Designed miniproteins, single chains, continued (4). Designs and how they scored, part 12

Each design is a single chain, and the fold is of that chain. pLDDT is the mean over its residues in the fold that is shown.

## One batch from the design tools (miniprotein)

Design m12384
Fold by ESMFold2-Fast:
Structure m12384 (fold): chain A 73 residues (1-73)
Amino acid sequence: SLREMRERLEAVDPRLLPIYQTYIVTGRDYAKTAKALGIDPATVRRAVRTALELVGREVPLMVDVELAVERVF
């Protein structure tokens, strides 16, 4: 479930989910996400990649929309 995916991300690194949600909200823009969070774009790219690997790549677009809408973190 999306809840289990969110809990998995938070358990690995509490920063992963906020970075990933910001990435979705910015329209999948690494530079805008990096500027919004005050981190470098390479860190954003690594965090997004790690989040996708943990959540699974089967339904990334659907998962992205639902994670952004719920805004639980």
Scores: mean pLDDT 69

Design m12385
Fold by ESMFold2-Fast:
Structure m12385 (fold): chain A 135 residues (1-135)
Amino acid sequence: SKEEKQVEILLGGLKKKFGEEFVDYFLLTTADALGIKGSDEERKRTVLKILLMILEGEPVEKIAEKFPDVDPEALRAFVEGFEAALKEAGYDTNKKFPLEEIRKLLATGEPFAVGKAAGMLALNASIEFAFALGV
């Protein structure tokens, strides 16, 4: 599907840019924060699908409808954190964040903080996300 191609392109781009160990840590920490169940591979792919929907401007209610097994309160907090990171950057896609700051937010395991880390990472990987969305 188009979605599966977008996920494969994005995952490959992120692993090339940040390394496999960091990307796996980021995606699995996000899956844990959102209550996503399944195999590690399924959980990582679900997180990438959610991130693509957020970047396409899908409302949180639509994301929750597509992923009914995700905790809706955790998803809302995650999206609010993601938007907070974009707002702190002034919506400037050239703004980059230190990976140490991203790691500290991920280490909390809290949905808002993990969402903020995801927004920071999306800005750091703006080219990789743009290529995936262009499919």
Scores: mean pLDDT 88

Design m12386
Fold by ESMFold2-Fast:
Structure m12386 (fold): chain A 75 residues (1-75)
Amino acid sequence: MTPTIDQIISDYQDNVNSLISQIPSSYSQQKNNVQVVSDDTIQQMQQETDIQTVIDMKDQMIDSVNTIVQSVINS
């Protein structure tokens, strides 16, 4: 069954929140910056009508957040 935009956003929120929780509290500024950008992305996804565009936005943002998390953990 094809997911709805709301289901894609919900999945994205769970995934990104899990990634952000891996950032140590000593990197609070990076953690806050990632949270703000993620929240902005959710607002943009809520305004989209094309499911594929929303999926692409989700995938790109998850990749970006994961890159930041890995950079912080491995620094």
Scores: mean pLDDT 81

Design m12387
Fold by ESMFold2-Fast:
Structure m12387 (fold): chain A 109 residues (1-109)
Amino acid sequence: SMEELRKVLFEIGMQLGSAVVSLATLIVAGAPDEEIAERLLAEVKRIEALLEEYAKKFPDNEVINKLLDRIKAALEKAKSLSPAETVRLLREMLVEDSEEVQAELDKIS
């Protein structure tokens, strides 16, 4: 239903926002790139698992599938990156994904 889809998108948005807040907190605290990367990877993997479950419930939803594909690609790419490069990649992805979820929420009643 549209109500269930809206609730799911809102939950995805909340999880993405939480990851951004965690990133900002670690940067302000002066955490090293290795620590920031490790924590971001753990949070993004949790979001991946959530998106996998929602993609099963809404298999034809373009936004959920696009977010899942983007997160999977970023996690794969991060395996060959430095900690600093991983932080940059995941930060850019989280911002883009947050904007896409907000745009989709604005379209649905």
Scores: mean pLDDT 88

Design m12388
Fold by ESMFold2-Fast:
Structure m12388 (fold): chain A 82 residues (1-82)
Amino acid sequence: MKSAEEVLAEFEARAEAILAETEAALARTDDPLRRAILLFRATAELVDLELEARRLHPSPEVRERVAAIVREHNARLVAALR
């Protein structure tokens, strides 16, 4: 079974990739509807990753850390709207 360290490392790497791709896409699009769709997809993908990490290692430590990362990434996505 995956360790907490392995699950967290995979989560962080995948979440950062989604965020970076979304930020880059937002920087290249000026259509408000397209920007909204990009944000919706990124948010949905981050939620799925959080649920997967918590399922793979259902410990309070993993739950707390992935929730903190999701909060940080959501703040970065909101900032990318500007």
Scores: mean pLDDT 80

Design m12389
Fold by ESMFold2-Fast:
Structure m12389 (fold): chain A 77 residues (1-77)
Amino acid sequence: SGTVSASATGSDGTEATATFDQNTGVLTVTVKVPATGQSATHKKDTGLAGQEVEVKIVMGVDEDGNELPADVVVTPL
């Protein structure tokens, strides 16, 4: 029992952290943007409580060629 976490940093310094709680199945995603000083946290019930999972942050590229965290993928094992 515990949490599974992944983190990624974009080329602009944007930080994304995704944490999955195995006891509840809740995914918590926190994004911090140093350029603006802002942060946002989102929680989602994945329905995967009690399940072993892999958490990955998928990187994308914006129109200016900056590599940024684009998506969070939770895969049951």
Scores: mean pLDDT 81

Design m12390
Fold by ESMFold2-Fast:
Structure m12390 (fold): chain A 85 residues (1-85)
Amino acid sequence: SEMERLRARLESLLETLETTLEMLPDDIEAVKAGLGQLVRWAREHADRSLLDQVLERALEIVTEKSKMSEKEAREIVEKLVRELE
């Protein structure tokens, strides 16, 4: 039940990120805002292993739905993780 609720919240955050990127694929600030919400949620609710999985899924969505390369998207994710420490 608790794991199902956490999974549902994760899927909701990932869907919000995907929708934002579909509407604003070139808006780097919108991408950063979406990623920031996801990283913050993951740090508050996830073990290290789940955090890594969440970030990898987010990176995949950004790479598929935005104009960013995988390298650029990964650098943004890593910077956001550091800023939320």
Scores: mean pLDDT 71

Design m12391
Fold by ESMFold2-Fast:
Structure m12391 (fold): chain A 87 residues (1-87)
Amino acid sequence: SDAAALEALIAELRADFTARLAAAALSDYSRQFLQRLIDNLDALVRRDFAVLRAQHPDASTAQRLALLRQAYRTGFAALLAQAEKEL
């Protein structure tokens, strides 16, 4: 269930970020950079989940996933907004 919930979050973030990237007006360089981040989401999210488990052992899986969702969505939105300004 924890593994399934984490995989569901990764799929959710990948779908969301892919759709946002497709809709954005970006240079080829910025598009390639952000696509590489999307391609590496599985490894990055799993790494950061393991870090949260170690740092916050008393937190629930749902709480850790909510923190990761917020952090990744906020981070991607900021990177996308900055990349759009550089066009």
Scores: mean pLDDT 88

Design m12392
Fold by ESMFold2-Fast:
Structure m12392 (fold): chain A 75 residues (1-75)
Amino acid sequence: MEIFKLFDKDGDGTVNEEELIAGLEKLLGRPLTEEQRRFVRNALKIFDKDGDGTLNKEELEKFLETVLPEIYKKF
């Protein structure tokens, strides 16, 4: 629950691409590279089951479980 609050900056219950990038940068303590940003954008499209360009809480949790290990492993 606390992780979702880190990403959902406007409090609308969804997380867009800009909020995802900002939240990941806070978790890493540094800016994302262009390669990491492309990876995040591509992954967002895969986990966005509603096709609205945002992730809800359940989609975000699944996204982070899959994407965070790859970001730490590859970059």
Scores: mean pLDDT 72

Design m12393
Fold by ESMFold2-Fast:
Structure m12393 (fold): chain A 74 residues (1-74)
Amino acid sequence: SEIDKILETAKKTLSPEEFELFKEAVEKLLENPDLSLQELIDWIKEKAPNLPRSKLTLLGVFVHEVKKVLQEKL
């Protein structure tokens, strides 16, 4: 699936800790597909307040790609 491809790329790009944050964000999005990208970014920031801005941006890109796939199927 397209989501599996995004997850594989994220796993290769992100650290194990960052990848777990990404997986939790994806699970949250799957439970609530209407969540905005900004709400998901805010949730990541709240869960990992010490995450560097560059890493937050990178996680936001991967989350946005998942959200686009879900919106195309809804």
Scores: mean pLDDT 82

Design m12394
Fold by ESMFold2-Fast:
Structure m12394 (fold): chain A 63 residues (1-63)
Amino acid sequence: SEAERLAASLRAAAASIPDDLLAQLLSREYGLSLETARRIVAQVRAGTLSEEDLALLLERRRE
């Protein structure tokens, strides 16, 4: 599914990109506040990325 592919992509990015830079990239790419982007990065790193956050990113990506 798109959500599974996105989650895998975010995990791969988190493995190679520092948290602050990844948060800035997500904020820019998805039009998120930096606060929201930092929360998502923290969830990706902890392995706790929610279906709600994945749905938010997919919704933003459709634009």
Scores: mean pLDDT 80

Design m12395
Fold by ESMFold2-Fast:
Structure m12395 (fold): chain A 73 residues (1-73)
Amino acid sequence: SVADLLAQLDATFEKLKAAVEAGDYEKALAYYQELLALIRQGAAAGHEAEVVAWLERHASELLEILEKIHAAL
């Protein structure tokens, strides 16, 4: 369901943030890959609009996370 997908996106994003905050960039990359897989699976399941809306809500924080990962690796 869409609710299950959004809950998984939220949970994975929280794990990603925690890994970055801990300086564990190997785990951060793994969680980022899991996040991308969930996004692709959600879009393939017909939930593209809800996935896009989720990404827009988290865009600024996600960009900051990606900058930190890129700078560390």
Scores: mean pLDDT 86

Design m12396
Fold by ESMFold2-Fast:
Structure m12396 (fold): chain A 80 residues (1-80)
Amino acid sequence: KILTFTDLNGKKVKIEIKESDTALEILEKIKEKTGDPRLDSLIEVVQKLTPEQQQKLKDFLLSHSEITAEELADKVLSLL
């Protein structure tokens, strides 16, 4: 599956997401493609989520073909 991600600067990147990927692995792929240091802080927050919260984030990412950085941040905050 291909996810189109729009970073905080409006830059669009395409990321290959596999069903075997964890939410953290997906975020690391986004970080690699965008080079956005704000993703480091988001990854730290996600690492502190419960396994159930991480699964909900993964399901969110797999259910979308396109997301923005704001939508991703809002989803992570909604899980707290």
Scores: mean pLDDT 81

Design m12397
Fold by ESMFold2-Fast:
Structure m12397 (fold): chain A 79 residues (1-79)
Amino acid sequence: ARVAFLLGVKSEEEFDKEKIKELAKESGVELRQFKETDDGYFLGGLAPDEAAARAFVEKLKEAYPKAEFSTLVVFPLLR
């Protein structure tokens, strides 16, 4: 089932928004939120399933290995 997701990120390095959009497309994820926080970013969007959302997070961790990622929050969507 399609899911919505939320992810908090703490990072000393600046995230490239275009690179993150590209990683989202590669995972089949629709990035709907990209907000800067005092110490990082808050990301949110839609994925075709939880596996796709988790694959996107893995790609982010590969791109930004020094960043600290929160527990991924996944919300199942009704059809």
Scores: mean pLDDT 82

Design m12398
Fold by ESMFold2-Fast:
Structure m12398 (fold): chain A 73 residues (1-73)
Amino acid sequence: MLSKEELEEQSRELRERREEIERQIAAARATAPAERLPTLEVQVEALRLYIEGKLEEAEELVRKAVEEQAAKR
């Protein structure tokens, strides 16, 4: 089992990782070209689900978006 000090370090790392993801989402939305906004919004929503620990839902959302893009061509 991890020591209490190691658990605190991992908790800090997870918090920093979540903050970094949120920061990247905000930056992506601010700089996204209009043509990519719908796809980027889906990716942002998927990342949000990932942060909440709903990995399977996030992966499913991305998969559906990719399939819809493929269908348009």
Scores: mean pLDDT 64

Design m12399
Fold by ESMFold2-Fast:
Structure m12399 (fold): chain A 95 residues (1-95)
Amino acid sequence: SLRERVERLERELRELIEEYSKKIEEALKNKDYKRLRQIYDEAMDRLNRIYEEAMELYRQSTDPEVRQRALRVMDRTYQAILDFDDLIRKYVNKQ
């Protein structure tokens, strides 16, 4: 069902953010900016996929609860993308 799909996206997003926050913290602590870039590229691919799947659920669903939950997944995913972009600009794309 579309409700089960949004529940999976919510769980996947939460787990992704937790996993990548730990990896980012470790890379920053070690000043391993090459690893930080690899983490970023992997995270961006997964976040973009989650965003697109949530957008599709929003477009397909007539259930107000599913639509609102899909919007929250999109908002949280977009915020995570912005946060990662800021990290890369600060630590990788500067001297």
Scores: mean pLDDT 85

Design m12400
Fold by ESMFold2-Fast:
Structure m12400 (fold): chain A 95 residues (1-95)
Amino acid sequence: MPSVQEVTDAAIKDIEDIFNKYFPDEQEVKDKIIDLIKQMGKADVEKAKEISKEINKLVMELLKKNPELPVTQQTAIALTVIGATTDVLLAVKRA
């Protein structure tokens, strides 16, 4: 099974890729989400769940600021973030 660190690194790459594609000017939000994912990978299960909620809140706020984005792109970023945080949470639970 992949390590928590390997899953966390993959999650960070997915976030960097999707932000660079759809939100290249949102560097501050991207960096904050990446920092939270790094913290999530080092946390226990309870703390990782709390961090996951904070990441979700940041993504919701980002999407509300960009209502002009096509629904397909909004769905793509939401699913990418949900997938990344779910993978990290499952890796933490297995550790």
Scores: mean pLDDT 84

Design m12401
Fold by ESMFold2-Fast:
Structure m12401 (fold): chain A 83 residues (1-83)
Amino acid sequence: PVTPEEKEEAARRKAFFDRFLNAPTDEEQFFVLQEELELLKGKSEEEARKIAEERVEEARKNGEDFAELVSQLMRELQKLASS
């Protein structure tokens, strides 16, 4: 990469994909995607993790389908990556 910012972003993106692909459940995949979405919105790693944990807890309480949520978040991430 040509800049330190781009290098850090590329490394984080690779780490994200590695975590996502190695997540054994839809719930864990959803957590990883939600954390990445919040990081892309400019949240800190600690804030992104807290928001992701709260969103997983909310989805669990609401009886939401984690596979469907994963699909929805992948579309949101693709939209942000294409900007």
Scores: mean pLDDT 78

Design m12402
Fold by ESMFold2-Fast:
Structure m12402 (fold): chain A 64 residues (1-64)
Amino acid sequence: MDEQIIEELALSFVEHGTLLDPDKVVAAARAGRAAAGRTLSDAQLARIRAIIEEANARAREILA
């Protein structure tokens, strides 16, 4: 499941020529859920960070 998401994100990053900052993505996800009156667990935040970091790594490999 995460592997497919990582692959799709990596291809999107390659198409746009831009990598995402995991810290900014995690902060945005936390803020968005808080604005909706909900919270993300530490496990959910860690998973989001890991997905973005892996997608960035794969995008760099494709562009190398």
Scores: mean pLDDT 77

Design m12403
Fold by ESMFold2-Fast:
Structure m12403 (fold): chain A 74 residues (1-74)
Amino acid sequence: EVEKRLEDLIAELEKLGYTKSVEIVRKAAETLGPEEALRIAQIALELVKQGYDEETIVKHLENYYKRLLELKAK
């Protein structure tokens, strides 16, 4: 299920020390719902696997989150 996959990805990101990325994912789950939050979590984990640093990942996730907020507001 979407919620379980989201919880599993959040746990993996926390274990790897990407706490700020997790904060964005949790905020997305509260604001946009679990499906959009899962997409953000998957993007975060993919960037982690590619070796990007937390600051780069956070910036990318925040930009994506803001874009989704704009689309949902209209």
Scores: mean pLDDT 82

Design m12404
Fold by ESMFold2-Fast:
Structure m12404 (fold): chain A 90 residues (1-90)
Amino acid sequence: MEAAIAEGRALFERGFREMAEVFEHWSNVIGIDKPLSDEELARLRAGLALMREGYATLLAAGETGIRPVADPLFAQGERLLARQEELRAA
């Protein structure tokens, strides 16, 4: 259990770092509709995937306290992805 919690946290933190670097660029241009680069979009998707793996691992280990922290971050990442898909389809 302790090893599973450590692994889940490590996956979540790694995913969050990848996502946070993309968000830092995006937040500096908030209110300006600009598409992310292919690299930034790939990093955002990869970061969210790692966070979901870490989240699932932590929940399986009984660490339910991650929900109120992770759920808003997932919602923010999904909104950014949806907006980027709209901008790239235009």
Scores: mean pLDDT 76

Design m12405
Fold by ESMFold2-Fast:
Structure m12405 (fold): chain A 100 residues (1-100)
Amino acid sequence: SLEKIKEEIRKTLFEARDRLQELEARHPDDPAFVAAVREMIATLDELLRRIDEAKSFEEIKKAVQEGVERLRAIADRAGHPELRAVVDEFEKKLEEILKK
């Protein structure tokens, strides 16, 4: 069901958000890293809003695709491999959810 897919995506979003907050706490004196993490968290929060408002599976897929591409762009610009690893894991989990 649409509701079940949304619930699984929300769980994955919160896991990614928690991981980013943990990484920020380990690098408090790196302003570029902190700025990238905060932008990624803002992107996840916007994706969560879009998922909550979605009325179809196609709207969910579009929101996920656009959100992941934005997260990837932020991580790549920041140049920190650990941020890219968070995006890659998040994308992999979302792909598994959307196959159901």
Scores: mean pLDDT 89

Design m12406
Fold by ESMFold2-Fast:
Structure m12406 (fold): chain A 81 residues (1-81)
Amino acid sequence: NAALTNAGNALLATGNSLFNQNSYTSAGAAFTNAADAYVAAQNYSNALTALKNAALAYINANDFANLAAVSAQANSIIAKL
């Protein structure tokens, strides 16, 4: 779905902007939302890329609970491949 892929791309751009501003928790949330949009679009490659960026953001935020959630989501996607 092009609309869901476009939503994912916009959220990925928002995440990158927030990450560059050192707003790491907000960046992680934006990247996770991008991954959800990509999953809904069945674009698992872009979803995994977004989750990798979310993991990096949460590491910088010292948010290990959300890092664990991101890892679980990534493993769920990989299990479908």
Scores: mean pLDDT 89

Design m12407
Fold by ESMFold2-Fast:
Formats: sequence, C-alpha cells, structure tokens
Structure m12407 (fold): chain A 92 residues (1-92)
Amino acid sequence: SSMRQRQLGLETLEVVRENIRWLRENKEKYTETQIRFLLATNLGSAVAMAKHVPKEEMIELLEEIRDTALEVGDEKTAKDAQKAIEELKKEQ
C-alpha cells in the first residue's frame, strides 16, 4: 500500500541520515575509495525513495549528503546530490 511505502521510505531516509552522520564522525577509519562508495550508495538509497517521502525531508537529506561529499572531496557524489535536489525543486 502507499502508506506502507511511505513508512519504508521514511525509515530508509533515517537510516541514510544515521549512516552519513556516522561516516562524518568516523571518516578517518576509511580510505577515500571506501568513503566515496559509502556516500554514493547512501545517495542511491535516498533517491530511490524520493517518490515515497515528503519533498522537503528528501531535499534536507540530499543537502546533508551533498555537504558531506564536499567536505571529503567527493565531487561526483556532491554533483549527483545537487542534481537530485534541482530535479526535486522543479517538481510541483
């Protein structure tokens, strides 16, 4: 059902947010390649839920991912997150 999909979407966003915060707190434990992989996979998980969650909550999470990617020098994930933000802002 649509309500179940929304609940799963919100739970997925919370897991992604926790993962991004944990990565920021523990970035010294990871190689640059591992950090980029973790950021890209978390961005992908968030974007997959975009149609099932409130736009404002999705944009806020994507901005956290973008800013974290910029902090660690992951230009590709930062650009991908920014593009996702811009696409969501074009939707009514």
Scores: mean pLDDT 86

Design m12408
Fold by ESMFold2-Fast:
Structure m12408 (fold): chain A 118 residues (1-118)
Amino acid sequence: SALVEKALEHVRKAIELLRRGDLEGAIEHLEKALEYLREAGAEVSPVEPHENPILHGIGLVLRAIGLELDGSSAEEALQLAADSVQFALDVLRRYGDGEAALLAAEGARIALEQALEK
């Protein structure tokens, strides 16, 4: 999907910016990624940050790595990417937590790359 490819491009740019400490630039690209994911059919729901955002971010990466794409699982990959981008945005906007956001963005990238390889 062209929308999923555009979302992945913005997630990759956000990761680059997070690695450089540009949190405001990362927010802009994550917002655009979330818009494309919503247009692609992902349901966007508010995410409440966990008491340990780093452990939650690690969990998102592990879920993305373990994800199987077998038809209905493609929708699950798209939803995991959207949830991961929303979490990254939330922790950046509320706490300036670039480390938790980077983990979540990497989870989103892995999920989107898997969705596109079929």
Scores: mean pLDDT 81

Design m12409
Fold by ESMFold2-Fast:
Structure m12409 (fold): chain A 80 residues (1-80)
Amino acid sequence: SKAEELEKEVERFKKLLEKSLETAKEKNMPVDIAIGSLETYYATFVTSMRRKYGDDEETLKAIAEMERYVEKVIEELKKL
């Protein structure tokens, strides 16, 4: 179903961000550069999802969940 596809997309996105956070830690990446890259990546991903799935309630709910996770990752990056 569309809901299951969106759930898998959200989980895939979360795993990719988790790996990116670990890479930033390992490389001692400047925090502002890491945040800027993450924000650009997120904006591109949101545009792709809206293009593929449309702007219905299920898609917007999935995007909102991804946005909350991005905010959480940004807070973790600020601790580096």
Scores: mean pLDDT 81

Design m12410
Fold by ESMFold2-Fast:
Structure m12410 (fold): chain A 79 residues (1-79)
Amino acid sequence: SAREKAEALASTLPGKVIIVPVSSVEEARRISRELSEKLGVPFSALASHLMPLAKYGKPGDVSAPVALPNDTYLVAYVV
């Protein structure tokens, strides 16, 4: 599954990994805003990865890792 592919990718990364499902551009925007507020990172740093994945990706697609502060990564997958 897409989630299993995202979890496999996450297991290769150093530090903490946040895995998020995206089903629509609207959900990707919401998740980007919520994580921006929670993690103290610019909205554009998340939205520039999550929104194109949601818009152009197909179910099963997994993002490249997005590097965040404090040795944290974001990996998203399309449901």
Scores: mean pLDDT 85

Design m12411
Fold by ESMFold2-Fast:
Structure m12411 (fold): chain A 80 residues (1-80)
Amino acid sequence: MTEEEKEALERLKNVLDAIDYLVDTRPELAPVFLEALKADPDGLIERFFARLSRPPSPEFVEKARALLDETIARLEEKLK
């Protein structure tokens, strides 16, 4: 992974952590965020990282997807 990709992963993690915090504060938003994250996870990754100077590496995409999947699982647990 490039340093640019590492910085992009840190930004994604911060955004996902903010979503988790918002859902803790307003649990009624959990279904909305869960639906949005599950509807187009590839598009979300593309949108967030559109400013990368080169196409994302497979390692970067895999790590970004893992962060999204972890957040989705956490939100699903909150809805139980």
Scores: mean pLDDT 75

Design m12412
Fold by ESMFold2-Fast:
Structure m12412 (fold): chain A 90 residues (1-90)
Amino acid sequence: MLSREQAYEAGKRIVEETGDASLAGRGGAGLLKIDGNKEAAAGAVRGGAEAFGKELSFEEALAIAENGAEALSDEEAEKGKKLLLEAAKA
């Protein structure tokens, strides 16, 4: 299971490598939709935002992840989850 801290570092890494905070957001949202892991989902969103110099609270990051999870298709959620898990391994 991915921790909040591991997801935070993974989300930050996604943004550092891609320049795209939305990919970190989709990673968190996808993980939330598939696994229901709110801690890791909020972590990924916070990490991505911080890479752009934006500080989010846990509750703000979780709300972003929950809104994303509702909007994503199952295929998009799987792609987001895979991206986040691969970033967490690096």
Scores: mean pLDDT 86

Design m12413
Fold by ESMFold2-Fast:
Structure m12413 (fold): chain A 57 residues (1-57)
Amino acid sequence: MARPVTPADAARLAALNAAYGNPVSPETVRRRIEELEARGVRLELVTVDGREYVVEA
């Protein structure tokens, strides 16, 4: 399943980053998503084999 990433996903994405050995705060993730949206970059949250990934759409 794939869906658009929004700033509301910040806590979920921060948890994923921590699980992959790159811990960041939810606030940092939220600001990054907002910056990418402001630049016209579209991100999607994709689930593959029960794991979630962020990809550029």
Scores: mean pLDDT 76

Design m12414
Fold by ESMFold2-Fast:
Structure m12414 (fold): chain A 65 residues (1-65)
Amino acid sequence: MLTGADLRALLGQAFLESRDELAKAPTDEEQLLLLRETAVRLAPEHADEVERHMDRLFDSLGYRR
């Protein structure tokens, strides 16, 4: 199980790894989708936890899952 701190660290790493691609993404929705994909790629063993967190975030923002 990922702690909130572990999840934050993983998302931070995903942001750094995909920073240039994120800067080129035209919408916040696409930026979040890219972060989700990168985080799952970096920690596939925690994919279900990352996806569950991102789905909640997408729902709260009114974006697609």
Scores: mean pLDDT 74

Design m12415
Fold by ESMFold2-Fast:
Structure m12415 (fold): chain A 85 residues (1-85)
Amino acid sequence: MKATVLSVEKVSDTVARATILPENDADGAAMGEGGALAGQAAEKKYGKRFGASSVTGPDGTTLDFADALNSTLPGGEYIVDLSVS
């Protein structure tokens, strides 16, 4: 797998937050897989469909998820904000 979901937590009724770890660099494929797995984990845990909306990198920089998919970011833990879809 290109990314692993480390945790999922509920932030509000419409927002969940997941931590993902790409296997190497956080390229579009790793971020796409990580976001999809995080959404699935949130749906399993909270019973709502979630999609990735933004990611925050190890340096504290936040990007829209679409921008993250079009970037090659360094390896490390990323926080994915998930919104009810």
Scores: mean pLDDT 81

Design m12416
Fold by ESMFold2-Fast:
Structure m12416 (fold): chain A 95 residues (1-95)
Amino acid sequence: GGVALNLLAMGMRDAPRKGVGLAKELSVDELVALADEHIAAARRAADAGNLMEAARHLSEAAVYVQAVGNRGDLDRMIELTDRLGEAVDHLVDAA
């Protein structure tokens, strides 16, 4: 129904904007922790069959991973990118 589609569209629009705003104010350690939490949440959502929720968490994680790289912490960006890729593969396998 229209309500479910509007809630999904609002959630998908709000999540990347919120992540980008937070990424400007947070420390690198806080960005890493948020990326890890969203990766973990995406894996849990995929295991539960909530593929759209998993995709939203992966999108948020990607914003935080990029922010870590933009701060010059390339080693942690690479480690997070590998974990994000594993979570994407897990979502694809669950679909």
Scores: mean pLDDT 75

Design m12417
Fold by ESMFold2-Fast:
Structure m12417 (fold): chain A 63 residues (1-63)
Amino acid sequence: MLTSEEFLEWALKDEPFDYLIGGKVVKDYKASQRFRDLARLALELSGKITPESIAEAWRLMQE
């Protein structure tokens, strides 16, 4: 399973990948737009996707 940082880095790239859900492979899985927005904001705030930048981006998205 991907870490939160790895998953957000993948989401930022907007590239599809095969994801295992409930024992079945889901082809061409893409992150939701909101998740990609979170990843981009986290990257803009710190230049890196870290737990701290993710938490700050999440708070800002609620404003």
Scores: mean pLDDT 62

Design m12418
Fold by ESMFold2-Fast:
Structure m12418 (fold): chain A 74 residues (1-74)
Amino acid sequence: LEAELQAEDERLVRLGDEAKAAGLLDAVEAARRRLGEAQRELAARRDELSREEILELALEAAREVAAELEAALA
C-alpha cells in the first residue's frame, strides 16, 4: 500500500511537470487544490481512521487527480 502510494505520488509529480511544460497551469492548480482538500479531510479524520485506511484514501485521491491530469494532457 505504501509502495503503491509512493508510485502514484511519483506519477503525480511527473504529470504535474508535463502539465506545466504544456502550459496547463489551471489544471495544475486544480490538481494541487484537490490534493490539499483531500489531505485536510484525512487530517480531520485522523482519530477515526487507521493508518491503512488513511493510506488507502490517500491513494484513491492521488489516482483520481492523476487521471484528471492525464485527461488534460491528452
Scores: mean pLDDT 79

